# Designs tried in a protein design run: designed miniproteins, single chains, continued (2). Part 83

Each design is a single chain, and the fold is of that chain. pLDDT is the mean over its residues in the fold that is shown.

## One batch from the design tools (miniprotein)

Design m6877
Fold by ESMFold2-Fast:
Structure m6877 (fold): chain A 85 residues (1-85)
Amino acid sequence: MKKKEKEEEIAKLINELRQVLADMKRGFNVEEAKEEALRLLDKIIEIFKELNDQKGVSLAEKARKAVEEGNYDEALKLIKQLSKL
């Protein structure tokens, strides 16, 4: 139950993040979208830490770094890997 709720929250956050990253790649509202992507990633990292999922934490932190560096293709690839967890 509590684990299922956290897994559903991660799925929603990942879907929101994918949309934000797609808009950033197209050059729309890049600064605001970047801040939103980082906030979503921080929430995803916190939930994976609560689940003791070290692989999820590692992948999400790598995705956060890719967003910070403007490497949106790498970020999207890492987010796709997160969605398979």
Scores: mean pLDDT 81

Design m6878
Fold by ESMFold2-Fast:
Structure m6878 (fold): chain A 55 residues (1-55)
Amino acid sequence: SELLEKLRASQDFRNKYLKASAEVADAAVQQTKKNIAEGRLDEGFDAKAAFEKLG
């Protein structure tokens, strides 16, 4: 992906992105699991893909 190319090109950008990405991705995954269990979202919803679109 284009984002992966940018991560490889800049160590500072990579470190900042990985820290932010890990924290937000974990929260998004947990929220998505809860929403699926409550019937609010389809099991096919990809929280990581949604996060990538926002970042």
Scores: mean pLDDT 62

Design m6879
Fold by ESMFold2-Fast:
Structure m6879 (fold): chain A 96 residues (1-96)
Amino acid sequence: SRAAFLAAQRAQLQRDTAAVQAAVAGATPAQVDARIARVLAALGLAPPQSPAQAAAVRARFDLSLRIALALDYVALAFETGEVERYNKLALEALKA
């Protein structure tokens, strides 16, 4: 059914998000670059053609992942009521 399909897609997105969060927490530069390459390939986008373009792509991916992580912490603050704890984690995600 459509409901079962949507539930399966949502569960997969949650698993993928958790994997990205775990990867961000302990990622080496090489692991970050490998992840960027995989995402670009999946989207049918060309790889960076210069060192400056590669640096710009890395900066945008880093910022996007930090924003996503900060938003997840904000959501956890609302769900748990632990506002001070998760606000601190959200700010740390945005700073690093």
Scores: mean pLDDT 72

Design m6880
Fold by ESMFold2-Fast:
Structure m6880 (fold): chain A 104 residues (1-104)
Amino acid sequence: ALSVEAFNRAMELLDLPFRVSSEEELRELLKQVYEVVKNDEDPSKLPLPPESAGTLVEIAKLIPKSASFEAFAAAMQAGFETLSETEIISIIEEVMRKTAEELE
């Protein structure tokens, strides 16, 4: 089952301002992230601030593109529940590095 509390806590730990208020809202967001990653689309397609969109897409890219949406959602949920400080730092550094490369 999708946990709104686990997702919102992960967003807080990543210093991202985005929050969800329901499991339905979280499911719709993950569906949009899934489509962006599956179709190799720009994160700017997501209805989120660029920082939040970039971070979620980088996390989502760790999951195989061949995964079903339900398998993808379960893997994302497990990731949000198991995020450590070290993993958070690694994700932030990767997003920042890619942003800097796009400016060069």
Scores: mean pLDDT 74

Design m6881
Fold by ESMFold2-Fast:
Structure m6881 (fold): chain A 92 residues (1-92)
Amino acid sequence: MADELLEEMLERARVGEEEREKLTELFRKATEDVRKAREEMQKKGLPFTEEILEEIRKKLDEVAQTLTDAASRHRTFREVLEEVLAWVREQE
């Protein structure tokens, strides 16, 4: 039996879950950093220029895309794991 292989695959699936949590925390931090930067600029009387807003939107979009990609990878890995387990069960 490929007991060791199964345990390795289960471990990798859990790592995907941890990665999702880390990316969620990064997204929250990025959102707070953007909010703080906006308040600081307003406090200093700097105009919130259209270019600055566009840069902020781009950074938030990048973080959101990273979260989506991580979620997709985690799900795909789980699907592959389930298929392998079903295949092994059929061979018995």
Scores: mean pLDDT 54

Design m6882
Fold by ESMFold2-Fast:
Structure m6882 (fold): chain A 57 residues (1-57)
Amino acid sequence: GDAREAAEAALAGGGNGGAAASAGMGKQDHDPERAYRGALEAGGTEEAARAAQEAAE
């Protein structure tokens, strides 16, 4: 996946810029847990968090 897509998914799921950035960072570090948690912390849906986690793979 693409880190940008993960970040956009987090925002679309009701997240904010900070959580979207966290999801992107998780992708950069190949850290799916970081990406998943970043999306959830923004108040995004679990579907958005899973998309961020997959993008971090």
Scores: mean pLDDT 62

Design m6883
Fold by ESMFold2-Fast:
Structure m6883 (fold): chain A 97 residues (1-97)
Amino acid sequence: MREETLKLLEELKEQRRRYEERRSDPRDLSLAGAYELSAEILEKALDGTDEERKKAIEEARKIIENAEKNGDVTVEAAENIRKVGEEADEMIKERQE
C-alpha cells in the first residue's frame, strides 16, 4: 500500500500542476483543486495505518471522479471538494490527539 500511495501521490501532484498551468478555463481550476486536495489527503494518510491509507486512496479517487463528471460545472465543484478535504483533515487531527 505505501508504494502504491506514494506513486499515486506523485501523479496527483503532477496532474494538479498541469491543470493549474491551463488556468484559462474555470474547469481546469476545479480539476487542479480536486487533485491538490486529493494529494493532501493521501499525504496525511501516509503517517497513518494501512486501513487509513486505503480509505484515503478511495476518497481521493472519489473526489477526482466527481470533479471529472462535473467538468461542465465550475467553481462550485472546487469549493465543495475543499470542504470535504477540510473535514478529512480535522478527522485525522482528532485521531492524533
Scores: mean pLDDT 63

Design m6884
Fold by ESMFold2-Fast:
Parts: sequence; structure tokens; C-alpha cells
Structure m6884 (fold): chain A 76 residues (1-76)
Amino acid sequence: TIPQDILNRYPDQVQQGLQLQQLGDQYFNNGDYLRSSDYYDQSGQLFDQIGAHDQSLQSYINSGVSLIQDGVLRTT
């Protein structure tokens, strides 16, 4: 849950961060793990900039998971 003070202070950046997460999800589901990782990383950077640290951490975790999935496909 994004803190209400951050939602009130940075509504446009919150929307951008959520859109980047949704793009990450879309590319992940389509098997494009490298693009997925890039979008999650961008989302993490944006959320960190506005102090949404829990959302930033989750986006970076999702980026790392995407990179692991890319590596698995290359080694199988």
C-alpha cells in the first residue's frame, strides 16, 4: 500500500510507476524477460525517488526474478 501522503504529493509519478509495473507484468507474461526487467527497474527507480520504498523494493525484486527467468531459458 502506497502511503496517502505520497499519493497526495506525487499523484502523477505514482501513476507512472504503476504503469511501468504493468508494462513489466505484460512483458514477463509474454516471455520477454529482459524488457520486463527494464520496466520493473524503471518503476523501482521512480518509486524510490518519491519515497515509496516498499513499492521500489518490490519492483527491484520483480526485475531480479525476470533476469533469473531469462537465465533459466538460456541454460535449458
Scores: mean pLDDT 85

Design m6885
Fold by ESMFold2-Fast:
Structure m6885 (fold): chain A 61 residues (1-61)
Amino acid sequence: ASVSELAAQLSAEVQARYGSAIKDPDVFSRAAAVILSSNPELAKQVKQSQRKAVLQQAQQL
């Protein structure tokens, strides 16, 4: 999957779990880590792609 597709999926899962978009990059990073630990398929794809780029784009959504 593309970086933008993975970022959109990660952002959607953060919003679904926490009920809102997370503005703080540190808080978002921790929330993303929790989601990736509970979603091994997404975690594999993020590790295979440019993880930093995916996280940065997900924070902007």
Scores: mean pLDDT 72

Design m6886
Fold by ESMFold2-Fast:
Structure m6886 (fold): chain A 105 residues (1-105)
Amino acid sequence: KEELMREIAVLYARLAIEAALKEGLLTPEEAEELLARLDEMAAAGAAAEEILATVARELALRVPGMTEEEAEAIAAQMGAGAAKAAAEYTEEELEAMRERLRELL
């Protein structure tokens, strides 16, 4: 279940990075750096909460006028959401979510 949650977090983070790049919030170079960091975290076995919180913080900091305090609050909220999902969703529901996210990439 932890590995499945990590895979979902990686796919969701990739979609968020791609969306941010498309909206002009990230440069192509910044997007590549975030994707590389995401891959390193996944390879190191980082928890889904850590992956989502890290990417959410980095993306929030790219929003004009966003403070570090606001970015940290968004990261904490995203991490809490991942932990709640891990507790509430069944393994079958998480597998279905992973397949749907793969189709969007």
Scores: mean pLDDT 81

Design m6887
Fold by ESMFold2-Fast:
Structure m6887 (fold): chain A 83 residues (1-83)
Amino acid sequence: MEEERRKALEKLEEADRLFLEAVRALRQGDYDTAVEKARRGLEKAREAAKHLLKSGGPKSLADQIVQSAQDALDAIEKAAAEA
C-alpha cells in the first residue's frame, strides 16, 4: 500500500517535470520537443493514477490526475500547432 503511494508520487513528479520541460521547449520554439515531452508527461500521469488506484486511493483523484495531464497536453499541442 505505502509502496504504491510512493510510486504514484514519484510518477506524478516525473509528469510535472516533463510538462515543465514541454513549456520550456515551447517557449524556445522547439515545438516537436514540447509535444513529445507533454505526451510523456501524460504517460507518467497515467502510471501515477494506476499506482494510486493500487494503493486504494480514490478513483476520482486518479481520474482528475489523468484529465489534468490530458488538458495540459491538449493546450501544448494547440500552442505548437498555432506557431
Scores: mean pLDDT 86

Design m6888
Fold by ESMFold2-Fast:
Structure m6888 (fold): chain A 62 residues (1-62)
Amino acid sequence: PMSEMLALMSLNATKAAIDYSKDEGIEVAELQAKLMRSLASNGSLSAKYAAEELEKLKKELE
């Protein structure tokens, strides 16, 4: 489903940003987590789990 694809793309994009720059990785993780939380509010479990993983990655980088 589309929400699973978006969740996967969000995680992959964030990991790529982290590999490029820690500071950019933190910023991308924050933005992507907010987007995933928005999708989770509409009932997407894939987006909820992606948001939790993105929030964890951001905290680990800080």
Scores: mean pLDDT 81

Design m6889
Fold by ESMFold2-Fast:
Structure m6889 (fold): chain A 65 residues (1-65)
Amino acid sequence: AAGAGAAGALGARAAGDEEAARRGMESMQKNDPEEAARAAYLGALAGGGDEAVARRASQAMFKGS
């Protein structure tokens, strides 16, 4: 399953902010799947999505576990 949170972390690395990307990924894996789902939710909203789109993104991350 593809997640917006993982794409966001990779985008930060590509921009040259490897430390921020690494900390984001560590927090996502270390805390719980709920934080990963929340990152996907926020990423979908930031991309101009609606609540329904954000819910689908967070569900995909959660069910990927």
Scores: mean pLDDT 56

Design m6890
Fold by ESMFold2-Fast:
Structure m6890 (fold): chain A 88 residues (1-88)
Amino acid sequence: SSEVLETFDRLLAKAQEKGLITEENLEEALEKIEPLNVPAPLRMLFSTALAIAESEKLDEELRELLEELIELVESEYPEVAAYIRSLL
């Protein structure tokens, strides 16, 4: 849990530096995450990660952080992990 949040905080900080996070992108990603049976507290986290993964400005540093996040969550949320990884 704390390791997931720490990795997410690093991902979010880097994505914010690059201007990748918008309200519109988060809303679209949230709609895609809703069918994947994610608990409500994690929906915003996974929606944000998905929005970053779908960005045209995705670079190697963001890709590496997304891969770290995927590895931490794939045992509990394999459908979310597979979906995000498919974009990398």
Scores: mean pLDDT 79

Design m6891
Fold by ESMFold2-Fast:
Structure m6891 (fold): chain A 55 residues (1-55)
Amino acid sequence: SDDDLTTAHIRRQIDVLGRQLGVPQATIDAIHAMPIDQQRQMRAQMTVQVQQAQR
């Protein structure tokens, strides 16, 4: 379903952002165990952290 594709995309973005931030794999795995709405919030927070680190 479209929701499954959206979920997969969010999970992949968290993996990429976590790698850029140097987040341990155990922490990334914990984020992936969260409900999807919380994963969306974490992705948004991680995006801001990456942008702040580049300034």
Scores: mean pLDDT 80

Design m6892
Fold by ESMFold2-Fast:
Structure m6892 (fold): chain A 68 residues (1-68)
Amino acid sequence: SGLEILERWAEWALEEARENAETLDFEKFRAGAEKMMRQLAADLNVPEEELARILERFRRGLEELQAE
């Protein structure tokens, strides 16, 4: 399903951030990743409520990485 594809993409993006945390521009990465997730959600007809939940989880994950 489109939802599963979007969730997998967000999980992959968090893993990329984790692997590159020492050198990553978190603000730029977050902006780019969120833009891609919104485009992917539109293309896959993912409901706004589901996209909002995935974005919240992604933001929280990035905040936890940045706090390290």
Scores: mean pLDDT 86

Design m6893
Fold by ESMFold2-Fast:
Structure m6893 (fold): chain A 77 residues (1-77)
Amino acid sequence: SMERNRELQAKTAALLLRKRGDEEGLALLEKEVGKFSEEEQEQALKEVVEKMKELAEKNKLYEELEKFLKELEALLA
C-alpha cells in the first residue's frame, strides 16, 4: 500500500540521516512524519535490504544495486 511504502521510506530516511549525523535533516523529517525508534528504523532498512537482494537475484539489470546494498548493510553494523 502507499501508506506502508511511505512509512518504510520515512523510517529508512530517518536511519540514514541519523547514521550520517545530519541532525537538522532528521529534525525536519521528524516534524513532517513523526519520530521513529531506532528499532523501527533498523527493521525498515532490513526489509528494504531483503527486497533489494531479491531484485538483484531476479533481475541482472540491477548491477549497481550490489554496491548500494553493501552501503545499506553497513548502516546496520
Scores: mean pLDDT 78

Design m6894
Fold by ESMFold2-Fast:
Structure m6894 (fold): chain A 76 residues (1-76)
Amino acid sequence: DVRARLEELLAKAQALHKSPPLSAEELAEAYALFEEEVARLRAIDPRLVPLAFRVLRDPADEAARAEIAALLAAAE
């Protein structure tokens, strides 16, 4: 499910943007979970990797979200 995969990526990216700021340990754990998702996306299409990092920087990046959805749909 393209939507479920995108929502999982967004949830992991948003976890890194929590307020108040995460501790160094919490940030490392959240980033490790994000990197696991990036590794899964790389196996689907390596073009998803830079788009995942765009979503990490800005979870509201609608252009990156739309491109991720399109690439995931094309891989089905």
Scores: mean pLDDT 77

Design m6895
Fold by ESMFold2-Fast:
Structure m6895 (fold): chain A 92 residues (1-92)
Amino acid sequence: SEVKELLEKAAEKLREALEKLKELGEKYAEAAKLAEEALRLAEKALEDPSALEEAMKKAGGALSLLDKEAEEAAELLNEALELLREAKRLLE
């Protein structure tokens, strides 16, 4: 399934973003928490498509907390959001 491949890729990008945010330390703890919640919801969306909108909200929330020092994590979150948006488009 194309949707499954997009969700699996989004989860991978969210895991990478979470790892980068954890490495950057306590300043990004809230962004890391939101990225972890987004990852959980993206994985849940493989079985329950209703989790997809909340996954996108959490990933967007994490992104909104980032500054220039977290540029790599921001790029990974943006990539994850594009993959989640495409998965949602295919489900509509």
Scores: mean pLDDT 88

Design m6896
Fold by ESMFold2-Fast:
Structure m6896 (fold): chain A 70 residues (1-70)
Amino acid sequence: MKYPSFDELLAMTPKESVDYFIKLAREEGKDDLAALLEKLKNGEATPEEVRQFMEEFGIWLEKKELEREK
């Protein structure tokens, strides 16, 4: 299933949406992912951190979706 929230997060994501994902990541013990999201929100991420975020966040989000459907 296609998730428009990905485009919203990457294009013109409101701070509230990003803060929601940061909180969710921290609640799941994904502190590294939460820190990476915070850097992306503030425009402080390096290109390598952006790549790491895309890989880890994508995998984590996909896992969350699968858990919801099981």
Scores: mean pLDDT 65

Design m6897
Fold by ESMFold2-Fast:
Structure m6897 (fold): chain A 79 residues (1-79)
Amino acid sequence: SQKAKDLKEATIAVAEEAKKKYPEASEVMDRAVAVAERAEDVETIQRVLGVAQKILAGGVKALPEAREEVERLERELEA
């Protein structure tokens, strides 16, 4: 859907910005983008966008929670 494509593009853009400000988040952001690229449903892409936005807003302080959410999303994609 167009909404899913738009959210995917937004997720990639936010993740790139987060990586520029917080290089320590690069691994988690790359994993988040990979989840968004594999996801077809709007809900999953929105959850990934939320992870990228948390890093952009909170920096390295948000990293543990962001990593946990990405790990959960990765497991859901394998089910």
Scores: mean pLDDT 86

Design m6898
Fold by ESMFold2-Fast:
Structure m6898 (fold): chain A 66 residues (1-66)
Amino acid sequence: MDKQKQNLINNGVNGDRQGVLNSLKNLGVDEETANQVADGIVQSRDAHVAQGIADMLLTGEEQDLR
């Protein structure tokens, strides 16, 4: 699971939209939503944005409510 998060962050920072899109799909994001989110990540090129999105997706699967 952490490997997918790491790939999303690395691809986002590098501006690799296709890599970000594939990572989002692997995390269970719908194709339409994945495309919109990927655009936001690559436009920002901010590791914090990519990390936050990955954390939200992973926490959703773990059903962790704080």
Scores: mean pLDDT 71

Design m6899
Fold by ESMFold2-Fast:
Structure m6899 (fold): chain A 109 residues (1-109)
Amino acid sequence: SRRQELLELSEETSEHWENLENGKPYDAEKVKKTIEKAKELFEEEVKKLLEHYKDNEELSKKLEELGKKALEYLDKALELVESDPKKALEYLKKADEIYQEMAELVREA
């Protein structure tokens, strides 16, 4: 399921962060693949949520704003993946946090 794929992505992001903190060799290509997969899955999820909640103006507006912000963070992560590993992973984590916020909003709706 997409929820399972997003959970696996969150775990993969955490593993990249732990590897960096523990001074393990940084693999920019693997991190880039994680960011690219996150972007693809998140674009699909945002599109689905906006279509599903299109008649709820307040929720749709919040979801659109959060979705745009998360995608901007993923683009920043991708830009920095080779030059600044720590910032790239921080942006990837921020995008994951926004996804969690969106999930909570739709659960309460």
Scores: mean pLDDT 82

Design m6900
Fold by ESMFold2-Fast:
Structure m6900 (fold): chain A 61 residues (1-61)
Amino acid sequence: SLIEELAAAGRAGDSARARALTERLQEEYGLSPEQADAVGAAATAGDLALARRLVEEARRS
């Protein structure tokens, strides 16, 4: 999943990949830029539970 790939990018310190994956959240999940940034930040920090919750909340909007 994109969230797991974002977490891997965060662990590797790969900021370019994290940014590209955060942009893909907009395309694949239909998130706004602000929603995608919030999910990306949570996932790259390793908080997968928060990242998944934010995706669920955003998709209810």
Scores: mean pLDDT 83

Design m6901
Fold by ESMFold2-Fast:
Structure m6901 (fold): chain A 69 residues (1-69)
Amino acid sequence: SSSEEEAREIAAKAYETEGGSEIGRALVLMAIGVALAAGDREAARAVAEKALELIPEDEEAREALEELE
């Protein structure tokens, strides 16, 4: 499960770096896109779930989760 672990780590780092604002959110959404482009649905889902945990109103993260369902 390194892909899921890596995805969560990317999401966490995006918020750790003084970008726990719009920049941090954008980085998390980019991580979802990268995982999807790599064909790693579990990693994409893990990032999307983490994004919704941190940003409950993020429509893009929610949409990504719906597509991965």
Scores: mean pLDDT 66

Design m6902
Fold by ESMFold2-Fast:
Structure m6902 (fold): chain A 63 residues (1-63)
Amino acid sequence: SEEEDKLIEKTVNFLVERLKAKYPDIPDEVLEKVKAELIERQKTYGKAVTMDEAEELLKKYLE
């Protein structure tokens, strides 16, 4: 639904902004990859993604 998509977007954007604030030297390309995968995870599993998941994905894309 549109309401569900809006909630996902809001949640993921919040986490990405927190990642950028905590790790200011992250390349924007890496942040975009993390954002895309967080959106897909929340849509696929139907649960809110967490900051711990965002940091795990960040480590994956920095390797």
Scores: mean pLDDT 82

Design m6903
Fold by ESMFold2-Fast:
Structure m6903 (fold): chain A 88 residues (1-88)
Amino acid sequence: SEAELSSVERFLRTVAAGGMAWLVQQGTPDEEVLARFEAELPRIRELAERLGRELSDEERRRLVEALAPLRGEPLAALLDRAEELIRE
């Protein structure tokens, strides 16, 4: 839905300052990349709500550094790593 797409964009903005390498690397996603994104949309939405504006600059920096080596990995792997960092 449009609300879920807004959640994805909120997630992108929140994580982009921390650098979600996979999403940034995709640039303008093709149909296959978008389909994978849509499949993970519930997780992306939950993560976006949890991330909110609660992360400090240091926490965002840690997220960037942890996700950078996973560049090119499936979206699910990046989400797993991001969720681990936030769980702490």
Scores: mean pLDDT 55

Design m6904
Fold by ESMFold2-Fast:
Structure m6904 (fold): chain A 72 residues (1-72)
Amino acid sequence: EERARLQELRAQAEKWADELVKTIGLPRAEALRIASVALREGLTKDQILEVARLVKEEGLPVAEAIARVRAR
Protein backbone atom coordinates (compact mmCIF):
# COMPACT_ATOMS: atom_id res chain seq x y z
CA GLU A 1 0.00 0.00 0.00
CA GLU A 2 1.14 3.57 -0.71
CA ARG A 3 0.53 4.54 2.92
CA ALA A 4 2.85 1.80 4.19
CA ARG A 5 5.47 2.87 1.64
CA LEU A 6 5.27 6.53 2.69
CA GLN A 7 5.60 5.55 6.36
CA GLU A 8 8.61 3.35 5.53
CA LEU A 9 10.24 6.17 3.53
CA ARG A 10 9.58 8.63 6.36
CA ALA A 11 11.21 6.29 8.91
CA GLN A 12 14.19 5.75 6.59
CA ALA A 13 14.49 9.51 5.98
CA GLU A 14 14.57 10.23 9.73
CA LYS A 15 17.22 7.53 10.27
CA TRP A 16 19.28 8.95 7.39
CA ALA A 17 18.86 12.53 8.61
CA ASP A 18 20.26 11.53 12.02
CA GLU A 19 23.21 9.79 10.30
CA LEU A 20 23.88 12.83 8.08
CA VAL A 21 23.85 15.18 11.09
CA LYS A 22 26.39 12.96 12.89
CA THR A 23 28.60 12.11 9.90
CA ILE A 24 28.45 15.22 7.66
CA GLY A 25 27.43 17.83 10.26
CA LEU A 26 24.46 19.29 8.36
CA PRO A 27 21.68 21.10 10.26
CA ARG A 28 18.89 18.65 11.09
CA ALA A 29 16.26 20.33 8.87
CA GLU A 30 18.62 20.29 5.85
CA ALA A 31 19.66 16.67 6.54
CA LEU A 32 16.03 15.54 6.69
CA ARG A 33 15.24 17.35 3.42
CA ILE A 34 18.20 15.72 1.65
CA ALA A 35 17.39 12.25 3.03
CA SER A 36 13.70 12.51 2.05
CA VAL A 37 14.40 13.61 -1.54
CA ALA A 38 17.30 11.16 -2.07
CA LEU A 39 15.30 8.17 -0.80
CA ARG A 40 12.34 9.17 -2.98
CA GLU A 41 14.76 9.25 -5.96
CA GLY A 42 15.98 5.73 -5.06
CA LEU A 43 19.59 6.66 -4.29
CA THR A 44 21.97 4.20 -2.62
CA LYS A 45 23.67 4.79 0.75
CA ASP A 46 26.89 5.98 -0.93
CA GLN A 47 24.95 8.30 -3.24
CA ILE A 48 23.01 9.83 -0.32
CA LEU A 49 26.27 10.56 1.52
CA GLU A 50 27.78 12.14 -1.62
CA VAL A 51 24.68 14.34 -2.14
CA ALA A 52 24.94 15.55 1.47
CA ARG A 53 28.66 16.27 1.02
CA LEU A 54 28.06 18.24 -2.20
CA VAL A 55 25.33 20.31 -0.54
CA LYS A 56 27.48 21.06 2.53
CA GLU A 57 30.92 21.57 0.92
CA GLU A 58 30.07 22.81 -2.59
CA GLY A 59 26.84 24.65 -1.69
CA LEU A 60 24.89 22.93 -4.47
CA PRO A 61 21.09 22.84 -4.50
CA VAL A 62 19.78 19.39 -3.51
CA ALA A 63 18.31 18.75 -6.99
CA GLU A 64 21.64 19.54 -8.73
CA ALA A 65 23.62 17.42 -6.25
CA ILE A 66 21.28 14.47 -6.92
CA ALA A 67 21.61 14.96 -10.69
CA ARG A 68 25.42 14.93 -10.47
CA VAL A 69 25.53 11.81 -8.29
CA ARG A 70 23.07 9.98 -10.59
CA ALA A 71 25.16 10.90 -13.67
CA ARG A 72 28.06 8.82 -12.30
Scores: mean pLDDT 77

Design m6905
Fold by ESMFold2-Fast:
Structure m6905 (fold): chain A 97 residues (1-97)
Amino acid sequence: KRREENLEIAGKISMKQLEAARKITELQRKATEELAKKDPDEAAAFGAQMSRATSYLLSDAEAGLKELQKIAESGTEEAKRAYEVAKETVDFINALK
């Protein structure tokens, strides 16, 4: 019975992580478009950092949250919103356990 409950919880976690990754990718796209108008190299670096953080979020939500927190410290509003999405995701996962 514990295995069946764990599978249901894992499914909910995976769905929440995928939804968060989708939202973060949209925030990354918006910020990258604005940055690219001023500095294409800075936009590319930001996009790479956000993609790495999103990948971590899908495999280890807490590690992804830490990476997004570091990016949010740069002061970009979209990065701060991405951090809040990741934090909500980690809080959701912790509430299920």
Scores: mean pLDDT 78

Design m6906
Fold by ESMFold2-Fast:
Structure m6906 (fold): chain A 66 residues (1-66)
Amino acid sequence: MSQEELAEEIAERLNISKETALESIKRDGLTGPGDIIFVRLPEEGKIYAFQVQEDGSLKLVHTHYY
């Protein structure tokens, strides 16, 4: 799956801009199965952790304040 496609899915799921989602993906640089993408939302004080599944889907595995 491309970084562009992952960014679009994250943006839709969290109701954030595609730009913010894409920045998070580029920062972590990982898009393979088992990789964790951390989406940092400073305005909300939250970090969302998505794991890339073997089928290329995203699973929200953790949410916490930072």
Scores: mean pLDDT 73

Design m6907
Fold by ESMFold2-Fast:
Structure m6907 (fold): chain A 90 residues (1-90)
Amino acid sequence: SSAEAFLKGLELLLEQTLEAIRAGDRGAARTYVDAIRAGALYMTENYSRETVERALEMLRRAAKEAAKHDPEIAKRLEEIAREVEERLAE
């Protein structure tokens, strides 16, 4: 489905972000986080609540892992997750 394809794309971007921070490539990590934010906001407008909740869980899990290596990137992922959660509450 379109939703499953979108979630898979988000999963791949999150994995690339984690690989970039583990490698010390903060520039690549920031670029991936910008793409993740755009994709996450697009999901809140275009997909079901259930799909967005799955994305939110993925974002929070990635933020937890990122916090072990890059607190700034972890904070940005948590900020995206909070923005998504706020849009779900509307």
Scores: mean pLDDT 88

Design m6908
Fold by ESMFold2-Fast:
Structure m6908 (fold): chain A 74 residues (1-74)
Amino acid sequence: SEKWKEMAEKAEEIAKTSDDPNVKAVAESMAISFKNMAEANLPEEIAVASPDGVLRRMSVEELLERGLAYGRSQ
């Protein structure tokens, strides 16, 4: 729960400081999602299905980084 709140705060700061509108939008969306996950008491690691069907464990920090990378690529 604490990790989701920490990552939500980091996403909010990125949304405030970023001058890239796509990164800003992704960061704002991720902050809301992470707050919702903190309220739901979800685990700090989640299992993510890859397109090849392999399950991989991803930390909340890795999830944030991947989301921001997507924003930067738009």
Scores: mean pLDDT 73

Design m6909
Fold by ESMFold2-Fast:
Structure m6909 (fold): chain A 84 residues (1-84)
Amino acid sequence: AAARIEEAVEEMKPLAEEARKGNPEARRKLAERVEAMLPTVEEYLREQGLSEGELDIARERLETLAEALRNEEDLSKYSISPLP
């Protein structure tokens, strides 16, 4: 679990950098990867002894992050892309 999470984080680093540059495609892909990793992260944290309340907080934070990434994509008026 830990090694898989570390690999996923490393794979997401380029997407996070592109998302910070205002790339709407990178923001969408990053949000999708965060959401796809939620069950794996929850299982890992549960194995580390986190309580159900702590897991609920972690889930809420990751879901909020994914939502923020999508909302930022909706503000793509700052993008110089020729496509909307």
Scores: mean pLDDT 67

Design m6910
Fold by ESMFold2-Fast:
Structure m6910 (fold): chain A 56 residues (1-56)
Amino acid sequence: SEVVAHLERLAEQAREAKKFLEKGKEYMPERVYETGLKSLEELIRAAEEQARRARE
């Protein structure tokens, strides 16, 4: 399914962005880091849940 493939790629890209954010933690204001981390984690969860539902 193209929908599932796109959602899985989105989750993967968000995970890579999260890794980039974590590696750059010392170079960022705490608020930017915490907001970015939370937003990426929420995006990953939403994409994974929608991909799971689309497979059912």
Scores: mean pLDDT 85

Design m6911
Fold by ESMFold2-Fast:
Structure m6911 (fold): chain A 81 residues (1-81)
Amino acid sequence: DKKKRIEEAAEKLIKEMRKNKEVMAEGLKKKNLKIVLYAEPLKDFPEEYKEEIRKLAEEMGAIAVESLEEAEKAWEELEKK
């Protein structure tokens, strides 16, 4: 069941992000770093999971993107500083 696999993958990612959110946020803040999270499967996730993943990424000091082109643009914006 493709839908079940996608939902399970989204739930696992969200659980992992929640578990590591504070540790990652503290690490990125101390190093003045930002991370671009590129995940092709994001485009196939239900909208509710996409919003949660993007929100968690922002809380961690990261940017979640759905395509390689968006990842390249986000990286270029970070390099301009």
Scores: mean pLDDT 68

Design m6912
Fold by ESMFold2-Fast:
Structure m6912 (fold): chain A 77 residues (1-77)
Amino acid sequence: EKERIREIVARLTALSLRVIGDKLQEGIDSGDKEAMDEALKKANKELVEKIKRIDEALKKSVEEAEKLLDELEEEFE
């Protein structure tokens, strides 16, 4: 049980770093600081909301939390 929770936390951490890295690269490619700032704010808002959903699911079922995390990872690919 605890090992599954640790895996969920590790995957969330890795996903968060990937999302931030992708948005930074997007900003570099565009050269538009305002577009980059808006994209980062939107991504952070959406990521936080999805992390909250996973946390809520984790309190009820590890299986449901894993399913939501799989969906979140696919969405940010």
Scores: mean pLDDT 72

